# Designed miniproteins, single chains, continued (4), part 35

Each design is a single chain, and the fold is of that chain. pLDDT is the mean over its residues in the fold that is shown.

## One batch from the design tools (miniprotein)

Design m13192
Fold by ESMFold2-Fast:
Structure m13192 (fold): chain A 83 residues (1-83)
Amino acid sequence: SEIERTLLLLTAEELRKLGLVDEANKLEEYADNNLSLKEAIKQLAEEVTDPGLKDNLEALANAPYTESIPAALISVLKALKDG
């Protein structure tokens, strides 16, 4: 939906501000392919090699809440960059 596309693009902008440029570029690509936020997170989980990050992304994609997902995704990706 337009709302989910907007959420992906806003999340990508915040990731870019944090220096997570590659992850921001992937979310923008997923938005261009009309993926939902949860579908984008599932796709990102399939493309990562770190088992801990993969598990965290899969858990986030299956979370029952939607509005908190962008903040949680930023936190997960930032923690990987910092660790």
Scores: mean pLDDT 74

Design m13193
Fold by ESMFold2-Fast:
Structure m13193 (fold): chain A 73 residues (1-73)
Amino acid sequence: SLLSLLGLPTPTNSNQSALDSAVSTFINSINSGKISLTQGLNLINTVRLLASTQGSSAVDSYMSSVAPGILRG
């Protein structure tokens, strides 16, 4: 949804909501110059794979522990 693209919390199915928030975060990081387009696409593919194989909790864990270190320029 548009709200998910803006990175705003929206009450949807938890798996899709977590994935949408993660993708929005990476797109914003690419646009702000914190990460490259290639790096951002790799991160998006990683969270999509986590969402499809391990669910929203794996996406949340990745975003809270691993992704912040990678996004720090």
Scores: mean pLDDT 70

Design m13194
Fold by ESMFold2-Fast:
Structure m13194 (fold): chain A 102 residues (1-102)
Amino acid sequence: MKRYEEFERLLEENPELLEALEKRFAGTDTKESTLKAQIEILKEELKETEDPEKKEKIEKMIKALEKALETGDLSKLSEEEQKALLEAPLEAVEILLEKLLK
């Protein structure tokens, strides 16, 4: 219950997160402002995480997002990088929700 209400509140306060979530199923998020927001959230989590597996996953997502932002061309991303980019919006939202629920 509380997690859903915080999620709805985050989307109302940050409409860019809603756009990122919608693009998870429609393809890769290519909007520069949304990509930059995801990178910032993931970088902060990377500083706080002690789990090597989670750290590796986040590092891969950050690299994929930065490459998409710099290149502007998704065809230059590998299939693994494209998958990481697709998963990054939800990971960023879950990180924000976890911090708000603590």
Scores: mean pLDDT 68

Design m13195
Fold by ESMFold2-Fast:
Structure m13195 (fold): chain A 55 residues (1-55)
Amino acid sequence: AVPTPEQIENRRQIIDLSVQSLKLAVDISLGEDVEKNSKQLDELDAKIKELEEKL
């Protein structure tokens, strides 16, 4: 089956957000701005979950 335009866009956003989450996770593991980066990671993970529910 061919994905819908909405599914394609949601998958693109999930990929983009996942890359950002990976970078934040690396920065946290290195001890860089742990509190701020952890909060941003939680927010990105929540957005990814919402987009996955729309797939």
Scores: mean pLDDT 82

Design m13196
Fold by ESMFold2-Fast:
Structure m13196 (fold): chain A 64 residues (1-64)
Amino acid sequence: SNNTLSNLLDAVNTALKNGASKEELIEILNSFPITSSYMGRLREGIEFASEEDIKELGESLASL
């Protein structure tokens, strides 16, 4: 639903801005009842990324 997706994106964005680890981001994704190809690709992207990539993403999002 729109509310569930909005809550997920807010949680991920907040966690990234606060320097969350890859493990914490995956736990956030798993806590939301959203099933889609988008979620699978997002999870894969997080798992593929380095800790430095995640940090840079968080800094970039904080600049938006």
Scores: mean pLDDT 75

Design m13197
Fold by ESMFold2-Fast:
Structure m13197 (fold): chain A 78 residues (1-78)
Amino acid sequence: SALERARALEAELRSLVGRTLPLAEFGERFGPLVRALREALRAAGLELEGIDITGRLTPDGLLHIDGITIRARPGPAP
């Protein structure tokens, strides 16, 4: 179902928490996941309000991800 797909995509996004990776690699992975999550949420009658990412840049130029919060709300009827 669309809701099961959304939950799987949320779990995949949250699996990035605690990882350290190059900014470019983060962008390449994060962008498609956010688009897929938005589509899955819309199919389930929800809308993605936003995603909050907390992280830090390491001295060697990598992004360390400390947390990801996903906010959704009821969407307009299709």
Scores: mean pLDDT 83

Design m13198
Fold by ESMFold2-Fast:
Structure m13198 (fold): chain A 90 residues (1-90)
Amino acid sequence: MEEALRLAMEGSALYVAGATYYVLGDYEEAAKYYRKAAEYYRKAAELDPSLLPELADVYEALAEVLEKMGKLEEAEKARKLAEELRAEAE
């Protein structure tokens, strides 16, 4: 599926950008890019469910940056989404 691959590649690039901002301590930008990566991987996983683990990885990364920002409720929601997505992938 060309469309799923394209969406996953864009999600991957956005995830790498988010991880870069996280390492730099720019948690607001990291969260922004991780949310964009989640949008692309979600669309990709709708076309190809084998991408659910990658989507779960993005939500785990988002949860970690939200914890660094003190957004504990949002972080807990992101962690639960990651758990649910990993369960669906099995």
Scores: mean pLDDT 86

Design m13199
Fold by ESMFold2-Fast:
Structure m13199 (fold): chain A 84 residues (1-84)
Amino acid sequence: SEAAKRRAELEARLGEEVLRALENKEITEPLAEAVAETLQLVFNLSEEEKEEIKRLILEDKEKFEKLLEELREEARRLYEERER
């Protein structure tokens, strides 16, 4: 479906933008808010989990990178199981 394709494209672009920003340390509060909101929608996270992600983006980039990797690994695992 077009919605599923657009979602996948947004997820890929967001991942690239977040990694680029973290690599360059160019994290702003609006970017952190947008990333946290998008991750909340994609991974069906609670409001508390969203606020924690935003906090980690702004205050502890290393922990955020680890959390993002864990979320992406979980999504990859679910995708692989569906293809099998």
Scores: mean pLDDT 67

Design m13200
Fold by ESMFold2-Fast:
Structure m13200 (fold): chain A 78 residues (1-78)
Amino acid sequence: MDARRQQIMALMRAAAIAYSRGDTAAVRQHLIDIAQTVLGIARDSVTTDHIRAALQQYYDYNNAGDSGQIVIDRLIAA
């Protein structure tokens, strides 16, 4: 099984928990970790568009057009 997918799911859960607590800095760090994991880019080079692309790529592969897009947009907006 793809260990990268398990890592991304763990980071998504951590981001959701941070979001529910209003910890926007923690949300952003977890999203940067996802972008680095998916796109292979340096942490200091990660932009909001890179985060969106990484999350979209992951969800498109698993479940194109699902409610995941709404979750992605809300987490990025945090």
Scores: mean pLDDT 68

Design m13201
Fold by ESMFold2-Fast:
Structure m13201 (fold): chain A 98 residues (1-98)
Amino acid sequence: MYISESTGYEIEIVDEKVVDPLTGAILEKSIEIEPGVYIDGGYVDGLYRLIKYGGGYSEEEALEKVAEAINKALGTNLTGEDVRKAIELWHKYQEELK
């Protein structure tokens, strides 16, 4: 469905988790951001924290920058609000795994 830019191969999703097709390793619980488009929730949260705290952006600016980066990479049409909802959903999933 989506391809790693660093390795050039597709990432599979099994039972809401990102799976490396070569090793079968489960990476992170994936979230569906648009119909048929999935992303690693930890990646979205990590990118938000990097932009907000590393770049010195406000919460709103950081969320919009994350949306812009994902849209550029995947051809999606996310807003900063969509990114906020995705991060909230991922945090909920992390709490349910405890």
Scores: mean pLDDT 64

Design m13202
Fold by ESMFold2-Fast:
Structure m13202 (fold): chain A 72 residues (1-72)
Amino acid sequence: SRARAQQELEEGLREVEEIFRKMLELDKEGLTDWPISFRLSYARELVEGAPEEEARERAEERYEEIKKLLEE
């Protein structure tokens, strides 16, 4: 039980590190001007294996949803 929980935690932390690494890679590609919420969502979709076009579309949809909820 504890060993399984520890393994899942380590896998989760590795996933988070992959997402951050991907976000930094996207920043080098000139996406630094985009809000961090969009960049994190886009990086997450890419790390999860989504094709670039689908990842971007999903990230844009999520960003628009957040904007509507926050009424900014």
Scores: mean pLDDT 73

Design m13203
Fold by ESMFold2-Fast:
Structure m13203 (fold): chain A 98 residues (1-98)
Amino acid sequence: MEEARREFLRVLREVERALAGEETDIPLMNEVREAIKAGDLDKAAELLRQLYEEHRAALEALTTEELVEAVEELLRERGRLTPEVRAQIEAARAEAAA
């Protein structure tokens, strides 16, 4: 669980970096960024699908709660975990638990 969560957070941070136009430590994410810069959204989508497939085992090893916790951690690190976002996450948890 800890290992899968760390890998997921690492990939998620790099995805956010690539979408912001920043260089990443994942070569495939750098290719996604270049495809987006070139306006080749079809290629970007295909490369993102490949990234998902490569990290599928780590993603599937995480529960919904662990995925939510990972997203909250990333948002907190970025200073984007606002009361509104936190309320939305709590509402989603309540809905999933029902």
Scores: mean pLDDT 64

Design m13204
Fold by ESMFold2-Fast:
Structure m13204 (fold): chain A 99 residues (1-99)
Amino acid sequence: TRDADNAKLAATLLEQARGLLRAGIDNVGGASSFFDMAARALEQAARLASPELQGRLRELAERARATSDTAPDLSDDEIRRRGRELAREAGELAAQVRA
């Protein structure tokens, strides 16, 4: 069904976002770029997700974008901390989309 196809694609985009957030943690010099790409993937997932999940996905995307924008002013430890939190939440949302 279209809803099942949308859920599968949203889950794939969330896993891509989680991978990009992890890449930013592993490569703090590139964190701004990786977190921006993750925010875009999260925005795409939000458009495909159920109404109940859209708000949470948009909020996560905005937090990823905000972290991307501020990354040049953050310490490496703060980038890694924020990236881990965002990656954890993306994983939780991917599980909810699959349910």
Scores: mean pLDDT 88

Design m13205
Fold by ESMFold2-Fast:
Structure m13205 (fold): chain A 71 residues (1-71)
Amino acid sequence: MPSVEQQSAAVAAAKAAREVALKAGLSEDEANRIAGKAAKTALDQGITDPKEGAELGRKVAEEELKKKKEE
C-alpha cells in the first residue's frame, strides 16, 4: 500500500490535474479521467511531496491537452 505521504502527493496531483482540465473546458468526466491518470503517475513515480505532486498533476493535464491539440 502507498505511504500516507505518497497518498497526499497523489491527491495533490489529482486535484491540480482536474483543475487544469476543467479550466481548459473539458467535461467533468474527462477531468476526472485526467486526475486519475495524474494520481497514478504520482504513485508510480513514488512522489511523496504534495507540492511536487501538484506540479506533476499540472504537467500530466498539459500533456493530455497537447495530445488533444495534436501537439
Scores: mean pLDDT 80

Design m13206
Fold by ESMFold2-Fast:
Structure m13206 (fold): chain A 69 residues (1-69)
Amino acid sequence: EEERRRELEHRLTVLYTAKGLLEAAIDFLKAQLPSLTPEQQTEMVREMENIAKDLEEIDKTIKRLEETL
C-alpha cells in the first residue's frame, strides 16, 4: 500500500504541474487578446477552449486519484 500511495502522490504531482502550466497558458493567451485582430481572436479563443477541455480532464483525473487515496 505504501508503494501504491507513493505512485499516486507522484502522479498527482505530475497532474498538478500540468494543470499549472495549462492555467498559465490560458492567462498568457487572454493577455494577448486585446492586441489581436478579430480573426486572430477567434483562433485564440478556440485554442483556449481546447486547453480548458484538457484542464477539465486533468481536474477529473486528480479528483478520482485523490478519492482513491
Scores: mean pLDDT 82

Design m13207
Fold by ESMFold2-Fast:
Structure m13207 (fold): chain A 94 residues (1-94)
Amino acid sequence: SSEVEKLKEEALKLGEEAVRLAEESGLPQGVIDTLRRLLEEAKRSEDPEEVFRLVEELLLMAYVAAQDAGNEEAAARVLELLKRFGEIAKKYKE
């Protein structure tokens, strides 16, 4: 479905933004490496359900890592990405 492909592309862009934000915020290298791995797995998947699950996991991991680092600005920015992801997931279920 063209609509599903568009939602998948939008979710992947949120994952890419979260990786960039983690790098710019100086989050631990082990976290950044894991986020990159999740993003690459999502990009390789042809299953939209798996793509959405992997991107959600990526965004949640970035959020927790930003909070653990005490970086309130980074955590708030990832929270906005999570909210945008929630809108994408809602459209997919409808």
Scores: mean pLDDT 89

Design m13208
Fold by ESMFold2-Fast:
Structure m13208 (fold): chain A 64 residues (1-64)
Amino acid sequence: MLSPLEQRMLDILKWTLSRHPNLSEAQVDALIDGLVHHLQMEGASQEEIDRTRKKLKELAKKLL
């Protein structure tokens, strides 16, 4: 169900949060914005971008 690119963004977030468990909510939001910007630069559709942003935010809430 996830594209390889979406999965990579989720894996990067997991890896980053595992190394930096004390990131503030603002720092986590900035990280998610950076990952979503990377998807946009890779030519991802607006639907894929919106879906991935939502999944990244959900994952961050579960890990923090």
Scores: mean pLDDT 80

Design m13209
Fold by ESMFold2-Fast:
Structure m13209 (fold): chain A 63 residues (1-63)
Amino acid sequence: MGIERDIEQERERYGEEELAAAKKLANDPNASTAEIVGHVLRLVALGMTEEAREVLKLAEKNA
C-alpha cells in the first residue's frame, strides 16, 4: 500500500476535524471573525472550497 493513500486518509481526517471546528466557531456568537477566517483559509487550502463557503454563510447568518 502506497504512502499516497495514507496521506489522503490523514488529509480527509484533518479536513473533517477542521470543518467541525470551523462550524462550531461559525455557530458561536462569541467567536472572533479572525478565527473563523483562519479556519476558512485552511479549508480552502485543503481543497474544501464548498465547505469553506458553507462556514462563511453560517457565520454571516449568526452575525
Scores: mean pLDDT 76

Design m13210
Fold by ESMFold2-Fast:
Structure m13210 (fold): chain A 77 residues (1-77)
Amino acid sequence: KLEELIASLEEASKSSDPATQAISLAALAGIYEALGDEEKAKEYREKAEEIVKKHPEYRKSAEEAYQQGKEIAEKLL
């Protein structure tokens, strides 16, 4: 279920691992954008960008996670 995925990603976003933080935050941004929650989408996108700015090696993974999150949420609408 989408709610279980969101809860799992929110927990992953609290990880001390920058890759896990960037990927989970980007996925959450994609999910909330597809759901039409522009405020949460912006919040998670900004948080993901803060991590990626410090760790640019994770930018591609974060972009992929964002697109996957968006696609998953769109399929459930």
Scores: mean pLDDT 86

Design m13211
Fold by ESMFold2-Fast:
Structure m13211 (fold): chain A 56 residues (1-56)
Amino acid sequence: SSVLEQIRELAERTLEKMKKYEEEGKKKGLPETEIQNKLSDMLLKMQEEIAKIYAS
């Protein structure tokens, strides 16, 4: 379904962004707390967008 396709695409994009951010953050020597806070924020935003897809 289009809903499942939107969720799958969103999840794939979010996972790739998180993976890239973690890798680059570690290379740049960012504190673990800063990396984890950003990853948590990305997951929360993904959950919000999934809820909007279902609520529409």
Scores: mean pLDDT 85

Design m13212
Fold by ESMFold2-Fast:
Structure m13212 (fold): chain A 76 residues (1-76)
Amino acid sequence: SGAAQEAANKERAEFRGLLREVATLEAELQGLPPAQVRERLAAVDKLASQPWTAAQKEAVRKRLEALKAEAAKRRG
């Protein structure tokens, strides 16, 4: 139905928004102060915890784990 198609399209657009946030943080990570990295990572982590599909969660989780590992190295 049209309503189901619109809901699916909106969810895909929202997930693309999350992917853009992750990609932007990946690109900016080396230039940001550690405090700002932590704040942005916490915000993205909250978005990633929303009820996405299993495949969507896996795609974002791997990238977030890499970002968390890189942020931890820069903390000391």
Scores: mean pLDDT 79

Design m13213
Fold by ESMFold2-Fast:
Formats: sequence, C-alpha cells, structure tokens
Structure m13213 (fold): chain A 93 residues (1-93)
Amino acid sequence: QAELDEFLALRKKAREAMNAGDYETAIEYYQKLAELFEKAAKEGSVPALLFLSQAYRNIAIAYEKLGDTEKAEQYREKAVQAEKEFNEAIEKL
C-alpha cells in the first residue's frame, strides 16, 4: 500500500518535472522509480523489467537535455539490457 502510493507520487512528479524542463529533478524521481522496479524485478516481476527500461530511457533523455552525453549513453545501454531481459523472460513463460 505505502509502496504503491510512493510509486504513483514519484511517477507523477517525474513526468511533471520532465514536461517542465526540470531535468535534474526528473532524473532524481526516475532513479527512485528505477530502484523500485529493480527490486520488483529481482522479486520475480517480469513487467517490472519493462518499466525499468522505460525509466532508464527517460533518465537518458534528461541527461542528454542537460548535455551529459556520457551518462545519457550509459542509461540507454541499461534500458536496452532491461528490455532484452524482459523479452527473454516472456519467451520462457
């Protein structure tokens, strides 16, 4: 219950920050979301891998907007890896 409320609040704040061009704040909220999704994926949630990939893609976009190309590339690679793990997991279900 408390974790769901935290997820919904973080998701809303991350999207609002991204839309407002507050990329540093957006990164902070998406990183917190990524931590929640990483925990859920480790606990066996296959859909969490897809959400994790989406969170990493948003972090990469925000870093690109801030001019941090190196971190943007690192998070794009993390997003691709999470999406591959998601695709592999659904094929084994």
Scores: mean pLDDT 85

Design m13214
Fold by ESMFold2-Fast:
Parts: structure tokens; sequence; C-alpha cells
Structure m13214 (fold): chain A 97 residues (1-97)
């Protein structure tokens, strides 16, 4: 659907163009969360279409300065700086389009 494609493109463009603070240092907790996130996207038990919509809404909240959850922000920074994991996430999301 057009909505699925729009949500995917919003997430892809965001992660590819995100500016990460120069002093950002990933913790093992952030790395573990990124691996759990990828594992979740690879599972069959998750409504991935609903997830894609929610992910796009979180991205919009970040862009508008409304995202207060530092754990989610750190996950975005980690994905930007780790293209191997980022590309795996994006490929899984693209499979829904």
Amino acid sequence: SQEIKTNYENIKNFLENLQVPENFVPTSEVENRAQQFLTMLNSSGVDKIAFLKQFSEVVENYKNGKLADQNIIDLFYYLKNNPEIRDQVLKKLESLV
C-alpha cells in the first residue's frame, strides 16, 4: 500500500541522514537492544505492518523534538553509525513494501 511505502521511505531517509552527536559512545546495552530489535523483525510473531507505522510515528516525534526516550534516541544513533545492522533492519522493513 502507499501508506506502507511512505512509512518505509520516511524511516529509511531518517536513518540514512541522521546526525549523530560527535561524543556519542554506544554502550553494550544499546548494542544488545539493536540486536534484539533485529531479532524481533526476523520473528514471525510480530505485526510488522503495525510496527512499521509505529516506527514512522516515533521518527516524526524525533524530528519535531517530541521524543524524550533516550533509549530510543541512542538506538537510532547506533543504527546510523553501524551500517551493517542498519542495512539488515532496512531490508526487513523493505520486505513489507
Scores: mean pLDDT 84

Design m13215
Fold by ESMFold2-Fast:
Structure m13215 (fold): chain A 55 residues (1-55)
Amino acid sequence: STRELYLNQRRLLAEEMAQEELEKGQQDPDKKETYEKSAESIRAEEARRIAAELA
């Protein structure tokens, strides 16, 4: 369905953004944990938004 494709696309974009944060952490070891937490926050926020749209 169109909605299914849309939500999957949003998840993919959020995962790409999270991966970019993880890559920044690899380039800046002093802030690696900060970027890892940022990546998890991005994933959690998008999951929450998708859950809200389905409710």
Scores: mean pLDDT 80

Design m13216
Fold by ESMFold2-Fast:
Structure m13216 (fold): chain A 90 residues (1-90)
Amino acid sequence: SKREKLAEEIIEEAKKLGKEEYGEKLAEIILKLSDEQLEFIEKVYAEMAELLRAGEEASEELQKKLAEAEELLKELRELQREAYQEELAE
């Protein structure tokens, strides 16, 4: 899937910079979010925000992929939030 491909590309770019553990952590976050609960989304989004701050010195290619990953997590977080609001409205 697109998420799996993005996760692999993030790991590869992080490896080139000697930050493989950083890339692996981001990939795990991306892959875990496909159908998770809102609370889990909020937690891993916060973890990703910390990793993004640590990656400020990353290459332009890695920064671009981190931005793509952040947008995917943001979209998923909003979708999960909408589903939660619908459940509360019932």
Scores: mean pLDDT 65

Design m13217
Fold by ESMFold2-Fast:
Structure m13217 (fold): chain A 71 residues (1-71)
Amino acid sequence: DKEAEAKKVLEVFRNVALPELEKIFSSNEYSEEEKEAALKTAKDTLEKFAPGHPEVEKLLAELEKKYEASK
């Protein structure tokens, strides 16, 4: 069931990946290149494992907003 798999990926992303990425984006221990790579990996993961899910578009927008806010 693709929907069940997508839900699991989204729950893990929201509860684990998003807080971790926000810390990476706000940290001075990572280069801008490393932060951009983390953003790209997160986007690719969401698109690969939860394609076409409405929540994916919302999470991608939130992720990009958090990245820009930490510049």
Scores: mean pLDDT 77

Design m13218
Fold by ESMFold2-Fast:
Structure m13218 (fold): chain A 75 residues (1-75)
Amino acid sequence: SLQEKIEELELKISLYETIAGGIQTLIDHLQRRERNGEMSDSQRQMMADNQRTLADVQEEIARLRAQLEALRAQL
C-alpha cells in the first residue's frame, strides 16, 4: 500500500541519518586531531574517505526524502 511504502522510506531515512551522524562524529574527531597537528597520513586518508562516504550517504538521504514527499503528496 501507499502507507506501507511511506513507512518503509521513513525507516530507511532514519537508518541512513543514524549512519551519517556516526560518520560526522568520526570526521569531527579527526578534524580536531588535524588542528592539533596530531594527524598521521593514514588518518588524513581516513578523513578524506569518510568525507566522500558522508557526501554519498547525504545524497541518498536527499533522494529518499524527495521520494517520501512525492508519495505523501499522493495521500
Scores: mean pLDDT 90

Design m13219
Fold by ESMFold2-Fast:
Structure m13219 (fold): chain A 79 residues (1-79)
Amino acid sequence: LAEALAALTEEERALLARLEELKPVVDRAVEKLKAAGVTGMNLEEAIAANRANFTPEEQAQLDEFIAAYRELLALQAAK
């Protein structure tokens, strides 16, 4: 784990740290979606389709998580 983190760029490490900070918000969003009976969709699609179930603050945090996750994947794919 620590060795894998050492192999990351500063940008990748910053994105991972931000994703970890936002994880509790994402976990709560997933539980809300499950409670509403939302299954079989990926997380991004489920959030977009059910945006009205989230507060403006939660929406902003979920949007930030999705953007950071996509950026991390793009950086890893470019290697």
Scores: mean pLDDT 73

Design m13220
Fold by ESMFold2-Fast:
Order: C-alpha cells, then sequence, then structure tokens
Structure m13220 (fold): chain A 90 residues (1-90)
C-alpha cells in the first residue's frame, strides 16, 4: 500500500531528524564543557574529541562560543518544529 509506504518514510525521516538533534545536543554540551575548560586553562591538546570539533567549527566560521551555542539552539528548535509537522501527518 502507498499509504503504508508513505507512513514508513515519514517515520524514517523523523528518526533521522531525532538523531541529528541528538548530535547537536552533544555538540551543545561539548560547547559548555569547552567554556569551562578554557576558563580553567586546559590546553587545546587535552580537549575531548567533541570539544576539538566545536573549537574547529567556531574557528572555521569565525564565531564566538556564545554565537555557536545560539546557532546550535536555533537549529535544534528548527528540527523539533519539523518533527512536530511530520508527526501531524502520521
Amino acid sequence: SMEKLEKSKLIARIIGLELEITTLREQLEAADELEAARAAGVPREAYSFLQKVVAADMEREGLTLEQYRARLEERIAELEKEIEELEKKL
């Protein structure tokens, strides 16, 4: 049935968006940890893998830590809204 296939595709899309939100939330936590590490004088070489990713992303895009957090929070909100609209179609 085309209806069953369409619902299966919607569910798969929702799962994909939820996984993206999970990754962004992990990056947001790493950003908060990076702020604490920088305040404590932790050298860059001792940063966690995710903290190094966050630092590299900020440098590449010329963002402050606050601007980076705001961007992640905005993207999470956008994805949560997309999930809500998709769930209405189930």
Scores: mean pLDDT 87

Design m13221
Fold by ESMFold2-Fast:
Structure m13221 (fold): chain A 65 residues (1-65)
Amino acid sequence: SVAREVGAYIEAIGIALEYGLKKVEIVDGKLRLHRDPKNPEGAAKGYAEIKELAAEVGLEVEAVD
């Protein structure tokens, strides 16, 4: 549902802030993660958590630099 997707997006923003990801946005019903190439360890951990979150609510995830 839209409400669950919005909740997942808000949680994804929190994860991105925790792990130092540059940006998270919703594009065409997908979560788009903007990584910071200067923080590859934090990016990997944040992506893993956001991918699990997205899978629970049926959202696709893509990553860009």
Scores: mean pLDDT 76

Design m13222
Fold by ESMFold2-Fast:
Structure m13222 (fold): chain A 81 residues (1-81)
Amino acid sequence: GEAALRAEIARLEAEMDRLQREGVLAVIRGDWETAARLLREIAELHRRIAELYRQLGEDERADEYLAHAERLLALADKMLA
């Protein structure tokens, strides 16, 4: 049901918030390998949230999360260049 999908989105958003905080600390330490890995993990969470929004019929919101995932992956690649 819709409530279950929205609860899962909220759970994934909380997980992303945690990983984003870890990513900031990795950048401050100059740990680019950890920062890049965390960005890829955050990108995967964006992709999963996009799928859930698509199941809710919220296609514009799903597309926003997919676009963010692509930007995060591009940033991760640049960190390891």
Scores: mean pLDDT 89

Design m13223
Fold by ESMFold2-Fast:
Structure m13223 (fold): chain A 67 residues (1-67)
Amino acid sequence: MEEVLKLAEEAYKEAVATGNKELAKKAIEVGIYLGLIDIAKALKMPQSVLDKLKKKLEEAVEELKKL
């Protein structure tokens, strides 16, 4: 989790430095899913909701790595 957040933060800094709007959008998307997972955990949402959000986070991270 922490490593994924750092990856998103570093990608966003690179996007700002290079003007890469697509990289910035994908870094923000990763951050959004990380935040949603934390909120879902705090609200004690069903495991099925957490699993769905984790899958979307994994997909966003893989897309970010390809940019």
Scores: mean pLDDT 81

Design m13224
Fold by ESMFold2-Fast:
Formats: sequence, structure tokens, C-alpha cells
Structure m13224 (fold): chain A 85 residues (1-85)
Amino acid sequence: SRLEELAKEWVELARKVKNGEVNEEELKERVEELIERLFELAGVSEEEKEAYYAGGPAPQKVLEVWRKVREIAEEEARRIAEEVE
């Protein structure tokens, strides 16, 4: 699913950061890409995105989708940790 794909990308990014394989510029770019995908999954309007990037709070629907992605990412990270060490 799209939620699982997004969660997997967050886990992969976290692994690269832990291993020192990602510089600060690449990290920023990858995080911005993942946030955009999160907004797309939540069905965020352009106006809601503009409000968020202007320093507003994340819409509640985005927080709900993020919670699900985070839960999947935590499970995937645990699976990887158990499988490799």
C-alpha cells in the first residue's frame, strides 16, 4: 500500500542517517519529499499546504495519516533490527 511504501522510505532514510550515508542537504531534500507524499496521502489541498509552510499547524487529517505511517515504520524498523541483529 502507499502507507507501507512511505513508511519503508522513512525507515530507509533513518538507516542511512544512522550509518552516516546521508549529508545534511540530502536529508533535508528527502524529508521534504516524504512530507509532500504524506500530504498527498492525506488529501491535503493546496491552501492547506500553503498554510502549513507559512508556519501553521498540520491539518488533523495529516496527523492521522502520519500516525499510521509512523506505526508501520516502527514495526518495519523492529523487523529489520530482529532480522539483522
Scores: mean pLDDT 76

Design m13225
Fold by ESMFold2-Fast:
Structure m13225 (fold): chain A 81 residues (1-81)
Amino acid sequence: DVLEELAKRLGVSVETVRKRVRDWEAEARANASRVAETIERENLTLDEETRAIAERMIAEAERLGVPAVVELVRRAVALVE
């Protein structure tokens, strides 16, 4: 259980972690939305810089262990492929 593991590592309650994960998902969704919006507006293909940013976002989401965040970032990347 990702929430229990995070609570153990942070030394806080599961309730606190649940709230923080929800906040992180909202931030990740906003970031993914900004990337998708920029690409749609500029009719961009993925250049090396944008690809590097997307890969960094995926790696960070995976590090946080939040499946919804990973999925949101992957979907944002797919919009520009």
Scores: mean pLDDT 60

Design m13226
Fold by ESMFold2-Fast:
Structure m13226 (fold): chain A 63 residues (1-63)
Amino acid sequence: MLSPEQVAKQALSVAHMARSFGVPVDEDLVKRSAELIGKQKGLSKKTTEKAQELAVKEFKKEQ
């Protein structure tokens, strides 16, 4: 089963890819990406919310 940390890494990878194509990326887009990945992977709401939190924390570190 995917950990929240793995989902957060995937969400950040999607954000980095979008940024490389000139798409503006903010905290909301990172949160939405983590939510969609969590739902697609069949994770619980609690695990998905934790992944969103971790993804935003990592995104802020990269600013």
Scores: mean pLDDT 79

Design m13227
Fold by ESMFold2-Fast:
Structure m13227 (fold): chain A 115 residues (1-115)
Amino acid sequence: SVAERVRAVMEETLARLAAAKTNAEVADAFAAALERLGEVAKEAGEISPAMFRLLEALSRVLEAAVLVAEGKAVPEIPASDDPLEQLTAEAVKAIEAGDFAALVETLARLVELAL
């Protein structure tokens, strides 16, 4: 199923992130994940609301990783009552803190919530 393929991509991404030591390696892992998820969506013919929200969340985390790697300021994520947006904000904070273990834990929760 589409959900099984998305889960497989995210499991591989979490393994890559667990091995990451730099924001550049984190950014590379997210870029690869977004490319693979884009192919899954293309093969499915349409993007479900859950897939779209997951792609938006991952894109925001990738942007934060790239900005931090370049020494640039990360825009604040607005406060939200949406659990997915809350987890996205937590992932961005983990990147800013250089806490890749917290990033992996937060993304695992985000994937379970989105799928």
Scores: mean pLDDT 81

